# Ledger of designs, part 55: designed miniproteins, single chains, continued (2)

Each design is a single chain, and the fold is of that chain. pLDDT is the mean over its residues in the fold that is shown.

## One batch from the design tools (miniprotein)

Design m5892
Fold by ESMFold2-Fast:
Structure m5892 (fold): chain A 77 residues (1-77)
Amino acid sequence: SELRELLEEALRRAKEEKDEATVKLLEEALASLPTLDEETKEEMTRLVREFLEQGDIRGAALAAMTLVGLHEAKKKA
């Protein structure tokens, strides 16, 4: 999966930078992947790719977890 590869690349870079907060966000995003619908995965792929192209690993992690949170909110509504 392209999304898994992008999130794993972001996680690798966050670990190299020793950004423990970003590592935690990316690990949570990766763990949440099996629970997400295809629309959320497609949007996450687009946003994570864009942020990583800009070198913004924290932005990629925050975007991914925002989409996870929005999906969980829809599921409970």
Scores: mean pLDDT 86

Design m5893
Fold by ESMFold2-Fast:
Structure m5893 (fold): chain A 77 residues (1-77)
Amino acid sequence: MTERFKEALLKAGISEEDIEKALEIAEELGISESVGLSALGRAWNEVVKGSIAAGNNEKTEKEKEAYKRMKEYLKKK
């Protein structure tokens, strides 16, 4: 499951380094890898592509925290 998600993110132009950071954040927060990668995809579209943020689809505080950490990480690059 997670492997197909990683492939989709790479095809979208997200770096392998950013994917590894998302997985690190997911492990730190105790959330699934797929949730961490979803947070990365959303943060990438907002920070790198300047996309209008889609409505909040976060169901948990940990999922919101993962998105926040990824957004901060991408902005510091």
Scores: mean pLDDT 71

Design m5894
Fold by ESMFold2-Fast:
Structure m5894 (fold): chain A 101 residues (1-101)
Amino acid sequence: SPVEVEVARIKSIKVPEDLVQRLQERYKLDPERALNLARLLVYLIGEEGLAKLLDDPDKHFGVLLKAYLKRSDKPPDEFFTVLGKYAVGQLSLEDVVTILL
């Protein structure tokens, strides 16, 4: 399915361990969810984009939103709600891709 292809693409993304660890520590995520969220963010804004977002979220938040809106018709509020539900284990990565992408 298109969702399975998109999930496979996201899961194939290599993310530097330091960026995954920074995301995990800042948002108190389990290792698997931190890795998959880091992969999704790299998929949207690239590795350098994720590094910049983690260093200065207020300055680089608009870059993330702009990248997301180029790929989805869903509003920003739904993006953050779905990512929040994923972070706390209420949704799978397949659910996130199905809802948002």
Scores: mean pLDDT 84

Design m5895
Fold by ESMFold2-Fast:
Structure m5895 (fold): chain A 61 residues (1-61)
Amino acid sequence: SAEEKVLALDRELLAAALDPRLSEAQKRQRLAEVMGRLSEYLSPEEVAAREAAARALIADA
């Protein structure tokens, strides 16, 4: 289902943002890839909110 796909993408997003093995550049690249996939299922508003939250996690790590 679309809901299951969104949950899987949300988990991928958080895993990438918080992965201590990835550089900031690698995290941002992964973020962009996941945002593109999320845009297939979510409104631009919902995607933007997720992007902002993930970017904040990357900046604070």
Scores: mean pLDDT 83

Design m5896
Fold by ESMFold2-Fast:
Structure m5896 (fold): chain A 110 residues (1-110)
Amino acid sequence: SEEVEKLKAELDARFQEYIEKIKKSKNDNEIFDLLVEAIGDAVNYVGEVLEKSTDPEEAIEFLEYVIQKLKELYDIALSKTKNENIKKQIKFVYDKVLDYLRAKIEELKA
């Protein structure tokens, strides 16, 4: 739908901003905070798609796209982070959001 394509474009633009901020950051705590903010935005976009989409296949495609974008952001965040405890926190929040998104995809397939 045009509405879902618009949300996809908004997600792309916002994620590009997070990627650029993370790449410029010299502070591991700032990188972690930016990743958490991006995850929150992604979950909000997923909520909007689930509310507005009448097609489960379209919703699944969007959630799979969000997973791909989150992986890109995660890989950049992890590569830029030096502190081992912050790396563990990054991995923890990433795994948690992936579990959430995968569970939503399975609900839509049922």
Scores: mean pLDDT 89

Design m5897
Fold by ESMFold2-Fast:
Structure m5897 (fold): chain A 74 residues (1-74)
Amino acid sequence: SEREKIIEEAIEKVKEIAESYPEIPESTRQMLIDLARKELLELKDESVEELKKAAEKIIESVTKWLQEEVEKAK
């Protein structure tokens, strides 16, 4: 389904982003991936438009959080 594809693509993007920050512990990266999946699955019955919007927000939030954590470690 389109909803399943949106969720799958968003999680793959989160994994890709997390892998780009090897300085963040692997356990923390996995936690972020698991949280993103949980949030998207909670929205699986929402409209395709709302699910796409939520996916974009989750990807943005994960990217920002990882960037800020690396910056704080300097």
Scores: mean pLDDT 82

Design m5898
Fold by ESMFold2-Fast:
Parts: C-alpha cells; sequence; structure tokens
Structure m5898 (fold): chain A 87 residues (1-87)
C-alpha cells in the first residue's frame, strides 16, 4: 500500500531540499533503486547532491534536460558502487 506515494513524497522533499535538476519520477526511481540496494536515505541524498554538483561544475552551459540525464546516470553508478563496498 502507498509505496509509490511514499517514494514520490521523498522525491519531492529531496528536490526541494537540494534544488535537484531532476523530475519527481526520476528522483523517485533513484530513491527506490537505492533503497532496493540496502542504502539509507542519507546515503542516497549525499549521492544525488554530489552527482548534481559534479555535473554543474563540468557542464555549466548544458540544458536542464541534458544535465538531468547526466545526474541520473552518475547517481545510479555511485549507488551501485557504494552498495558493492558495503557487502
Amino acid sequence: MELANELLKKATELIKKLNLNLSSFDTAGIIGYGESLGLSMEEIEKILKESQEEVDKKYPNASRTHKGHIISSKAIKKLEELAEKKE
């Protein structure tokens, strides 16, 4: 019950807190994936923040859409790498 609504709520709160250049659906998907890997919300938040900061530094003139795609790709890879280190 309500799992999709709970993920969307977490996504909306993170977007507001971090000023994320990601849609609520993309952010919810990343949160859900990170949780499925056994990662905490704090670890997922840190990875999303670091991914956005790296993209803004390397691609300052990229469009919002292009930045969003790179942020998503980087965040997923960082989540997988962190999960592997915890096993």
Scores: mean pLDDT 82

Design m5899
Fold by ESMFold2-Fast:
Structure m5899 (fold): chain A 61 residues (1-61)
Amino acid sequence: GPGEETAARGGASADGAEGLVGAGLGAQMSKSPEIGIEAARRGAEAAGRPDLGRAIAQLGS
């Protein structure tokens, strides 16, 4: 729920968020980039980096 999402966002590290962006870029190179991009976007949001989530979503658009 919202409390769990807030706790996950608040505890996320910059290194974790950078890894999620890298996963999104790696997904672009795979045969299933859309699936990887969506997973990376959700992960970036959970890491407290909705800015990275939006950037990753744009890669999938």
Scores: mean pLDDT 60

Design m5900
Fold by ESMFold2-Fast:
Structure m5900 (fold): chain A 55 residues (1-55)
Amino acid sequence: MDEILASLDEEQQKKVLAAIYLGKGDEKKAIEVSGEEVVKQIKEMKQAGLDAARE
């Protein structure tokens, strides 16, 4: 039980690492560690946050 959660946590860990590298401005490492799809998702979340902050 919860064995699948361990696999899901790995994906979340990759997302966290990508966010850290993106925060450092190192997109190349973020993509290398987490893959371009995860990096794209984080960029989309940042864009949505900017849109939500519009008045």
Scores: mean pLDDT 69

Design m5901
Fold by ESMFold2-Fast:
Structure m5901 (fold): chain A 70 residues (1-70)
Amino acid sequence: SPELEKELGDLKLKLLFYELVRNSARWVLENYGDKLTPEQRAQLERGLAETDAYIAELKKKIEEVENKIK
């Protein structure tokens, strides 16, 4: 249905956005981690963990919507 196709598109765009956010945060930790305060590092690591959990939820939703599109 057009509604499910739109939902799938919206979820895939959201997934792409959060994967880019995660990749950029990871790049900062790997390349500038030594320049961060312990508090900044901990905040970024928490943000990465939360983003990773949300990416997993988005992937599950995408699979569920794809399974409904026949």
Scores: mean pLDDT 87

Design m5902
Fold by ESMFold2-Fast:
Structure m5902 (fold): chain A 113 residues (1-113)
Amino acid sequence: MTELTESGGGTFKEGSSVTLTSKYSGENEIVLVAWWKEDASGILSFVASLGEKVLYSEEYKGRVTISYDKENKTSTLTMNNLKVEDTATYYTVVLDSKGVLAFGEGVQVTVLA
């Protein structure tokens, strides 16, 4: 069974920065890590992924950085210059070396003006 522990959420001021962390505790190697957001309207949007190459959504390009530490099986998403529109639940999705997808429970980020 795949487990993802996400942290770093909370309430932030507009213009500040946040670092979100997702730790995989399963036995298999991770092939792909992706961060998604779900806004208050229930719309899912792609933020960033790291696999064979790094991909950023156009909305977040230049404003976010994704990384993955293979030794600690930990992904970080750093978001700079937070906007009120960044208020969302952020989810990690990982693909393991056996072809299994795992989903995190989500971490809430609230940005106030």
Scores: mean pLDDT 85

Design m5903
Fold by ESMFold2-Fast:
Structure m5903 (fold): chain A 72 residues (1-72)
Amino acid sequence: MIEEIVKLIRENLDMSEEEREKVFEEIEKNGVENLPLELQVKLAAIHIQVTGLEATDELLEKIAKRILEVQK
């Protein structure tokens, strides 16, 4: 499960500005507190992209674990 989320985050690190805008539109529709897993993953990828953080396996695993905790 964690490895699957890490893979999904990596696949979303190349999002265009247009794709990021669509993610924010979906977040607005769902509300921040009720985000499905897919939107949580995309939001995490956007955060890494915008902050310029190096997407190391260690960082992505920490983020994946946090996403899973929030889904409880």
Scores: mean pLDDT 77

Design m5904
Fold by ESMFold2-Fast:
Structure m5904 (fold): chain A 78 residues (1-78)
Amino acid sequence: MMFELGKQLGELEKKAKEALANKDYKTAAEYYRKIADIYRKQAEIMEDQKSPNPKIVESLKKEAEELEKKAKELEEKA
């Protein structure tokens, strides 16, 4: 399961980078939103643990928020 999520993150990051290189800001924004969704899912999984680590949860939520902000900025350029 973690292997599949890690592979998907790497693939999405590669696709986002390729879209940016092609000046396809709308497609790049869509990929960044998908990456943010994966980080949000990771945070939810961590929160559901009997003894969640608040630092890890906060880090994952912050990463998702930053990616979503970047996606919005790219959408405004499209």
Scores: mean pLDDT 79

Design m5905
Fold by ESMFold2-Fast:
Parts: structure tokens; C-alpha cells; sequence
Structure m5905 (fold): chain A 76 residues (1-76)
């Protein structure tokens, strides 16, 4: 079962990943813009789900976000 602490940690991880992407010299400016846009949208959705207490929806959204980011990273 997803806890509120785990949910907050997942959002913090996405924020850290966004900073890592911004600083990665191997990524093009276009790839950075695409990845950071996906992360920003994901953080907004995850924060809304956490505020609503929808931990099942949070888990599904977090997994979908992970898959989306991996797909974009693999495509470049």
C-alpha cells in the first residue's frame, strides 16, 4: 500500500530527476525541454492526486510517468 511518505518521496525524486536532466551535457536542448515538460505535468498530476488522498491513482500515475520518461530517454 502506498503511504503519504512514499508519495512525497516519489514527487521529490521527480524534482531531483528534473535537475539531473537540466544538467546532463549528453542531452540535446530539445530532449531536455521534452523530458522536463513531462516531469512538470507529472508533478502537477501527482500533487493533485496526493491532495485528494487518491493513493491508488497516485501509484498508477507514477508508474505511467516512469514508463513515459523511459520511452522518451530510449528514443533519443
Amino acid sequence: TLSAEQARAAIAHLRALKEQIRKDPRLSPEAKARLTAVIDEAIARLEALLAAGDFAGFREEALATHAQLLAIHEAE
Scores: mean pLDDT 81

Design m5906
Fold by ESMFold2-Fast:
Structure m5906 (fold): chain A 94 residues (1-94)
Amino acid sequence: SVYERLVAEFGARVRGLLLEAAQAGWSDEEILARLRAEVAGLLAWVEREHPEVAARFRAFADAVLAIVEEGLAAGWSVEEILARVEAHVAKALA
């Protein structure tokens, strides 16, 4: 489905962003700014091209953003944040 493809692709992008951030030494503020920009851009595209899944995808993307925000605020490792994001992606695809 379009939704499953978007969830999988977004999950892969978040993984790539978090791994790049860890390697490059980005601040929590930079990570969150980049992730929020990615979510906003992708949501604008989904609302235009696939309005039928937009609300469902927004809820999923907002939940992933909340996991990253909570993990960074709590001082979790990138590995721990990734594990929680990947678990959420798996649940969305089940």
Scores: mean pLDDT 87

Design m5907
Fold by ESMFold2-Fast:
Structure m5907 (fold): chain A 77 residues (1-77)
Amino acid sequence: MKKAIELLDKAIEEVKGKSREEAINILEQTYKELEKLGDKEGAEIVKRLIDLMKKKNFSSEEIVQSLEAIKKYLEEK
């Protein structure tokens, strides 16, 4: 879990730095880490966000807000 949270923090910084492609790469790493931990629900949430970032125009603010919500969810487990 700690590694997944650290990856989410890094993804948030990359989105704030206007590096959406790098943020997506970090989120793909986060997805794999959550799958290894058996957190199927958390992994599915991250995968859906990746798919939405690739298919639709999301503002950086909306993406950061979504990532912060996922981080809070993982911290409360």
Scores: mean pLDDT 78

Design m5908
Fold by ESMFold2-Fast:
Structure m5908 (fold): chain A 91 residues (1-91)
Amino acid sequence: LAAGTKKTVEYGLKNKENPNIVISVVEGLETAARTGDPEAQYVAAKGLRELAEAVTDPKVLEAIRRAAERLSRSPDPRTRAAALEALRALE
């Protein structure tokens, strides 16, 4: 799952100019976060930060914010830290 999550992030970054693709990528990262795999959750949170720094579309930024806020409540400290970093990138 972590390897698949990393590829999902890379796909979003390559298609960062297409809001619909990036929103679908964010939805995929949220799905990975729900699997309970700590490595997939951590990779998803790091990916949300990278996408937040790369995109400017307000709808995409709002989708990233919602996903990052959910991951900021993760029981895994690494995932929480990465999600808070993503939220910081949105400010």
Scores: mean pLDDT 80

Design m5909
Fold by ESMFold2-Fast:
Formats: C-alpha cells, sequence, structure tokens
Structure m5909 (fold): chain A 87 residues (1-87)
C-alpha cells in the first residue's frame, strides 16, 4: 500500500516548491505593486527586470516544479474522488 506515502511525498514536494515560488512571487509582486497603475507594458518590463535579478533559471525551475506538483496532485485527487484506484 503506497497511497499514504504518495500523498505524503506529493505534499512535501508541494510545500517545498510552493515555498520557493511564493518567495519569488512576493519579490516580483512587490516590484509590480510599486509601479504606477494604467500601464501594463511598464509592469511587464519591471517583471522582466525582477526575474533577471532573482535569476531566470531558478525562477523557471521553481515554476516548473510547482506546475508539476500541482498537476500531479490534481491527477491524484481526481483519481481518488472518481475511485479509479486499482490493486
Amino acid sequence: EAEEEIDRLAEEVFRKSLETLIDNEKARQAALDALPEGWDKAAESAAQTAREVHGEEEGKRARLQVDIANALAEIYRVSARLGLERE
């Protein structure tokens, strides 16, 4: 029986990935929030600068990890709700 271990591993991956993503997003959001409203292009430019400051590769890895963890957990939760589990 591996269901509980899979859930635990998924939650650990989620937690670690979300912590990394949240910290990165906080920094980007703070930069975006500091911009004057009404000009989306300026906001995009600032977001690009924030990503460069934090490191593009680390930002991409964090987002990819969160996306994978979210997709995996979504698949597992949907499977559990539908009762698609088999022995």
Scores: mean pLDDT 50

Design m5910
Fold by ESMFold2-Fast:
Structure m5910 (fold): chain A 68 residues (1-68)
Amino acid sequence: MTQVVRTPLSDLGNMEEALLKLAEVAQLEGQYTLVSVRREIDESVLENPDKYPKNFEAVLELTLQTEP
């Protein structure tokens, strides 16, 4: 089973650390493998850069996969 967790980049310092720690613990138990880390930027920001000059919202997505 694949689990996806998303967190805004502004909160990365705390959330990324917690998510990586959870992935490491689950990996030790043989239940999860960290498959990918993906950074997503809101397409509306890319299409209208003049409209969003300061508040740039981006999301970090972590994908975890369980193996039988």
Scores: mean pLDDT 51

Design m5911
Fold by ESMFold2-Fast:
Structure m5911 (fold): chain A 100 residues (1-100)
Amino acid sequence: ALSPEMQQALALAEEAWEKFKEAHENGDEEAEKKYAGQFVLFAHRLADLAEEERTPEALEALRRVLEDLEEAIEKVKDPEVREMLEAERERLEELIERLG
């Protein structure tokens, strides 16, 4: 099982991703940017914890968040928000390669 800290970070990332999708569907660009920022923040926190813990479960959590990041990049219309999401995708891809 994931550590309590990783479970919390993953849950917060998932919540931010769901709020991002809702904002995108409603055309709320300010909310989309806010929740994309929160998603990146919690994805980064999850990555830091995964690098510390180095478990197979941590690696699977990173892969799941990476899939959500890739979907967010496809959905987002704001180039600045896309650039932020793409930067975090690159960080997660590098970490997954190092840990795998």
Scores: mean pLDDT 86

Design m5912
Fold by ESMFold2-Fast:
Structure m5912 (fold): chain A 104 residues (1-104)
Amino acid sequence: DIENLKLLISKVNEMIDKLYDAELAVQNRDYDEAKKILADMRQIVDEMKPYISEETYRRLMSLIDNAETAVQNRDEDTAKQYIAKATDVLQMILVELTAELNVL
């Protein structure tokens, strides 16, 4: 379904943008804002659960959990590492969804 694929692509792009904002918040030592953004990310990932594999869902949630823990501990380097890993997973999903749309 082309409409569902476009919706998923939009949600993945929204998540990538939020992770960029979370990284900026961490860089500025605004850990309260980073925590808020990561909480919003958990909600969007949960909404994506019916559309992604269980393995991908578990991996994204684990990376977000680790990023939230690092933010809570004010560990900038660890928080950035897990945010980057979550962004990489989302970019891979985006490539796969975009490729699927182009063959329909």
Scores: mean pLDDT 87

Design m5913
Fold by ESMFold2-Fast:
Structure m5913 (fold): chain A 85 residues (1-85)
Amino acid sequence: MESERAELEGRLLRAITRGAEDAEREELLRRAAELDEELARLIEEMRREGRSLREILEAVLAYLISRTLTEAVDKALEKREERKR
C-alpha cells in the first residue's frame, strides 16, 4: 500500500511538472480513486465542478503529500518520545 502510494505520488508529480497525455492523466486519477475513497470523492466533486484534468491531478497530489507528511510527522514524534526514555 505505502509503496503503491509513493509510486502514484511520483507519477502524479511527473505528469504535472513534465506533462502527460489526457489518457495517462485519467489513468492516474483512476488509480488514486481505487487507492482512497476520499480521493474518489474529491475527483468526482472536481469533475462535477468542471475542473480541468490538471487541476484535479494537482488536488490529488496535494492530498497525498499532505497525508504522507502527517504520517511522517506522527512517526517522527513517536521516535522522539521513545528516545526520551
Scores: mean pLDDT 75

Design m5914
Fold by ESMFold2-Fast:
Structure m5914 (fold): chain A 87 residues (1-87)
Amino acid sequence: DDEKLAAEYRARAATVSPDPLERGRAELEAALERAKEAGDEELVKLAEKVLKVVEIAIEQKSTEPLYEFEEAYENKDWEKIEEILEE
């Protein structure tokens, strides 16, 4: 499961960086490049949206935007996703 793999990479990265949001940005940038190489346009779009949410989280100094995005994505609540990205 790619989602489980992504969570595992996030967990490992958490042990090497004091700032989980900055680490999340770097991880998403790497994932975006891999998705582009694979030609997965939907994954590229998703990674770009998540990267935007991470930038908002860094500005707000809070991980709550990331959790809200994750919940909205899991529930396929596209209206909420757009609302989060508009911040």
Scores: mean pLDDT 69

Design m5915
Fold by ESMFold2-Fast:
Structure m5915 (fold): chain A 82 residues (1-82)
Amino acid sequence: SMRESVVLARATVALSAADFAIRLVKEKGIEKEQAIKELETLAKFLEDVIKEMKDLNMPQSVIDKLEEALKRVQEVIEELKK
C-alpha cells in the first residue's frame, strides 16, 4: 500500500541516519554531550518507526533490522554515558 511504502522509506532513512550517526560519534566528529542528545533523538525516531511497522504488520525481517539498529544506537549511548 502507499502507507506501507512511506513507512518503508522512513525506515530506510532511519537506518541510514543510525549508521551515519554512530560513525560520526566513533570518529569524534561531535562533542560527547551533543552526541548523547542526538543519539537519544534518533533512538526515539527508530522506536516510533518500529511501532508503526508493527501496527501495520509489515515484514518481521525489516522490523528486525530496525530493532538491531536501535540496539546499536542504545549501546553507543550507554558507552558515552560511562
Scores: mean pLDDT 83

Design m5916
Fold by ESMFold2-Fast:
Structure m5916 (fold): chain A 98 residues (1-98)
Amino acid sequence: KKKEIEILEAAIRGAKEAIENIKNDKVMSVEESRKVAAEQVEKANQGDPEAVRELVEATLQGQAVLLMKEKKVSKEEIIKEIEKQIKELEEELKKLKE
């Protein structure tokens, strides 16, 4: 449970950082997000919380860029969807903490 809590907290931090970068127009390019994901996926699979944070942050930013450019989804709609995912993760975290 302690390791699961650390990983879930890291994922929540990554998602929150992605929202902040999207709001401030500091979004990673798709190419940058792919590079970070490739570098971090192996460590994240091994349970490294910092790698999980970076992987989640990069992946969400890359997806946001694609949705805005290719699908013309608004920044506001993307942020709301990520916030919804964060709330679900926070509920899971509460259940793990008791």
Scores: mean pLDDT 83

Design m5917
Fold by ESMFold2-Fast:
Parts: C-alpha cells; structure tokens; sequence
Structure m5917 (fold): chain A 82 residues (1-82)
C-alpha cells in the first residue's frame, strides 16, 4: 500500500509538471487515501498543505496545487516506508 502511494504520488508530480493539474490532483488524492488507510492521513494532509502554500496557496495554478499536494503526499509516503 505505501509503495503504491509512492508510485501514485510520483505520477501526480509528473502530470502536474506537464500542466495536467486535474490528473495530477487525482493521483495525489488516490495516494492520500492509501496513506489515510495506513493511519498517516493527518500528516499527509499537513504536508500537502505546506507544499501548496509554498507555491502560492489558494492563488496557485491548478497544476501548482497538484504539484504541491503530490509532493507533500510523496514525502509522507516515503517517510512511512522507513
């Protein structure tokens, strides 16, 4: 599950970098759901919010919001695998 969350978050980052904020956010949300099932959902939400804030928060583009969300979720998933 955690390895799957890492792969989904990485796909979210790739989609966001290509300007596909919708797909990027979709992948980030799928990864988040897996982390929520593993009991680290609050940490993942916090990390995602912090990364999105660095990119402009509410004023960020859809692609930047997806990039921030996916990066935050990826960081928590990788830490949980340790």
Amino acid sequence: KLEEAVKLAEKGIEAAKKGDGGSGLGYARQAYKLLEEEGVGEEAEKAAREEVLKLGGENASPADKALGAAKGVLDVAKKALE
Scores: mean pLDDT 82

Design m5918
Fold by ESMFold2-Fast:
Structure m5918 (fold): chain A 80 residues (1-80)
Amino acid sequence: SKEILELLEKASRAAEEGGDALNAGDYEKAIELLEKAKEYAEKVIEKLREEGKEELAEKLEEQVKAIEKGIEEAKKKLAE
């Protein structure tokens, strides 16, 4: 749906901005942006499951796990 595409665009933008913040050493901002990316992606997963698109939802769950790893890496850097 159009709504799913808009949420995916928001997730992608937040993930890209979060990655840029990580590369810049702005770990606090990276965590905030990557958590937003995760929230948008999780909303897409929910909508995909409501539409019976389980295989596509599972693929997006793999991307959420990658975002979660980025968040944990940023948190570890803040603790250093």
Scores: mean pLDDT 86

Design m5919
Fold by ESMFold2-Fast:
Structure m5919 (fold): chain A 75 residues (1-75)
Amino acid sequence: SAVEADLAARRAQLASTKASPITRKAMELLLKARELLGIPWENLSFDQLIELADKAGNEEAKEYIEEAKKLVEEG
């Protein structure tokens, strides 16, 4: 599908990117969450993604998004 192709392309870009380990892990978690939700890569806030996962009833996707948020935000 177009969504699967978009997310696969983003994952390939991430693999070649010289990002920090924290940034890379957060992006990998967000890619996994988007694959579970069937959502293309787009500029959404963490809170918007969490709301989408909650409405979809997808606890696994929600956990990935919450982990990514914790990695990029200071406690």
Scores: mean pLDDT 77

Design m5920
Fold by ESMFold2-Fast:
Structure m5920 (fold): chain A 61 residues (1-61)
Amino acid sequence: EEVEKLIDEALKDLDPETAEIFKKNWLKSGFTVEQLKKRIELAKEKFGSVEEAAKYAVELT
């Protein structure tokens, strides 16, 4: 599924434990590929990366 691949790609640079938590939350929320792309773009725009956004407790899900 495209959504799962997009999630895996976005979270590849995070530690396994953190990546697992975000992946479960994003899958549970039922985001479409388009919605997920917007979330990733906002995280990068505001914090420079998904990793930095996660560190500062931004809800990406």
Scores: mean pLDDT 64

Design m5921
Fold by ESMFold2-Fast:
Structure m5921 (fold): chain A 77 residues (1-77)
Amino acid sequence: MSLDELKQVVLDSLEELRRTAPPEDKPLIDEGIRRVGQARSLQELQDAIIELLNGLSDETREQFVRLLSQRVNEALG
């Protein structure tokens, strides 16, 4: 998987998460979308994801991990 493909998988997961997330988590998700979109390396992408996970509520974090895992599995075949 290329960096661009991985970024798209993460962005799609975050956009879906944003639709169902409580209002208090939306600003963190919006910042996460911005940082992921601007990531120029795998390290920058990983750092953006880690920062987001550390800031999200436990419930929203679990939903994000589920969505990301599903989309990564779909992308890998």
Scores: mean pLDDT 83

Design m5922
Fold by ESMFold2-Fast:
Structure m5922 (fold): chain A 85 residues (1-85)
Amino acid sequence: SELDELIREYPEAGEIFERLKKRFPEVPDELLLLHLRVLLPLTTDVEEIEKELADFLEQNKDIDLEKLTQILLEVEELKRKLEEE
């Protein structure tokens, strides 16, 4: 799974992911995993990771999180296809 791959590179990823799910139950799991993939190469500080997501949600209160997640997953799939060419 995506989370298992993150845990392999960043042992703290599983604990951070579970904390994010508990704090942000409204955010889709796939969006939380995308957030972790972006931030874990830069920091493993859970408080910083939580703050970045909280700030994003505060600045984008009108965003449809399910639709945003679908768009971001489609972008990731497109990126993957372009990298395989």
Scores: mean pLDDT 79

Design m5923
Fold by ESMFold2-Fast:
Structure m5923 (fold): chain A 73 residues (1-73)
Amino acid sequence: SRAKIVAELKAVHEKNKSLLETVEGSIKLVVEAMKLMGESDEEISKKLAKAAEEARKAGEDKEVIDALEKAAK
């Protein structure tokens, strides 16, 4: 149910609060949320690869681009 997914997302957030202070940690939490919402690994990788390309075009920091590309693999 949606309520169970929301509870799982909150539990992941509470457990990994410190990871939100890093780009890689933030991306890992987003990926975990997408998995809990039923998205496939293929769709998640596709979205992350597109986000990395858009970040590169926008002139975002190399650390952000590298973290997104690493997560897409």
Scores: mean pLDDT 71

Design m5924
Fold by ESMFold2-Fast:
Structure m5924 (fold): chain A 80 residues (1-80)
Amino acid sequence: SEAVRTLLEAAEVVEEAGYPHAARVLRRAAELIENGASKFELEEELGLIGIEIGIAKIEGAPDEALAAMEAALDALRAVI
């Protein structure tokens, strides 16, 4: 899935940027898509990614990490 690839690529970028918790949330979203999780479960993960983006913005994360998380959010939204 293109969404799974985008989520996993974003997880690598944000982990390297020093956001391991955000990386875990992104990998969990990819796992949920691969396992055929319900729309409700995917919507919960979408909310969690949004929270992680907010935290990263407050902490002054690099633009590359923020862009990767936003691309992942859009990719997950496209499969809900």
Scores: mean pLDDT 90

Design m5925
Fold by ESMFold2-Fast:
Structure m5925 (fold): chain A 70 residues (1-70)
Amino acid sequence: SKEEELAEQFLSDFKEALEEFVKNKKSIEELDEFLEIAKDVAKEHLSEEIAKKVIEEMDKLYEEAKKKLE
């Protein structure tokens, strides 16, 4: 569906942003702030069911990025 395509694009963009954060040695605090903003955007633009799945994947991507910064 079009919403699933939007969710995939959102996750792709989020992953690229996390890769830039890691590359630029951004702080974990900045990463946390970015994650919270991205979760809010997902909740506003996606249905509850799709947003929940997107947020779960974002949390996984965040944990991977965080490990690279530690």
Scores: mean pLDDT 82

Design m5926
Fold by ESMFold2-Fast:
Structure m5926 (fold): chain A 68 residues (1-68)
Amino acid sequence: SAEEVVERVLKLYGRDTLTAGQAALVLTIVLGLSANEAEEIVRNYLKEKGVTTLTPEELLELIRKIRE
């Protein structure tokens, strides 16, 4: 599931939030997006929200919105 992929990435890097690159990696795994598409989506999200990282909850919300 998306939740399991997010948890594994956070545990692997010893973090409680995801960097842009880590969030893009999750989007490629969960949604089958290309690296370029995933990077663009994450970059636009971070720019619009004025943040540099995503919480697990924010990334899961973004995934749900893309799946709609």
Scores: mean pLDDT 86

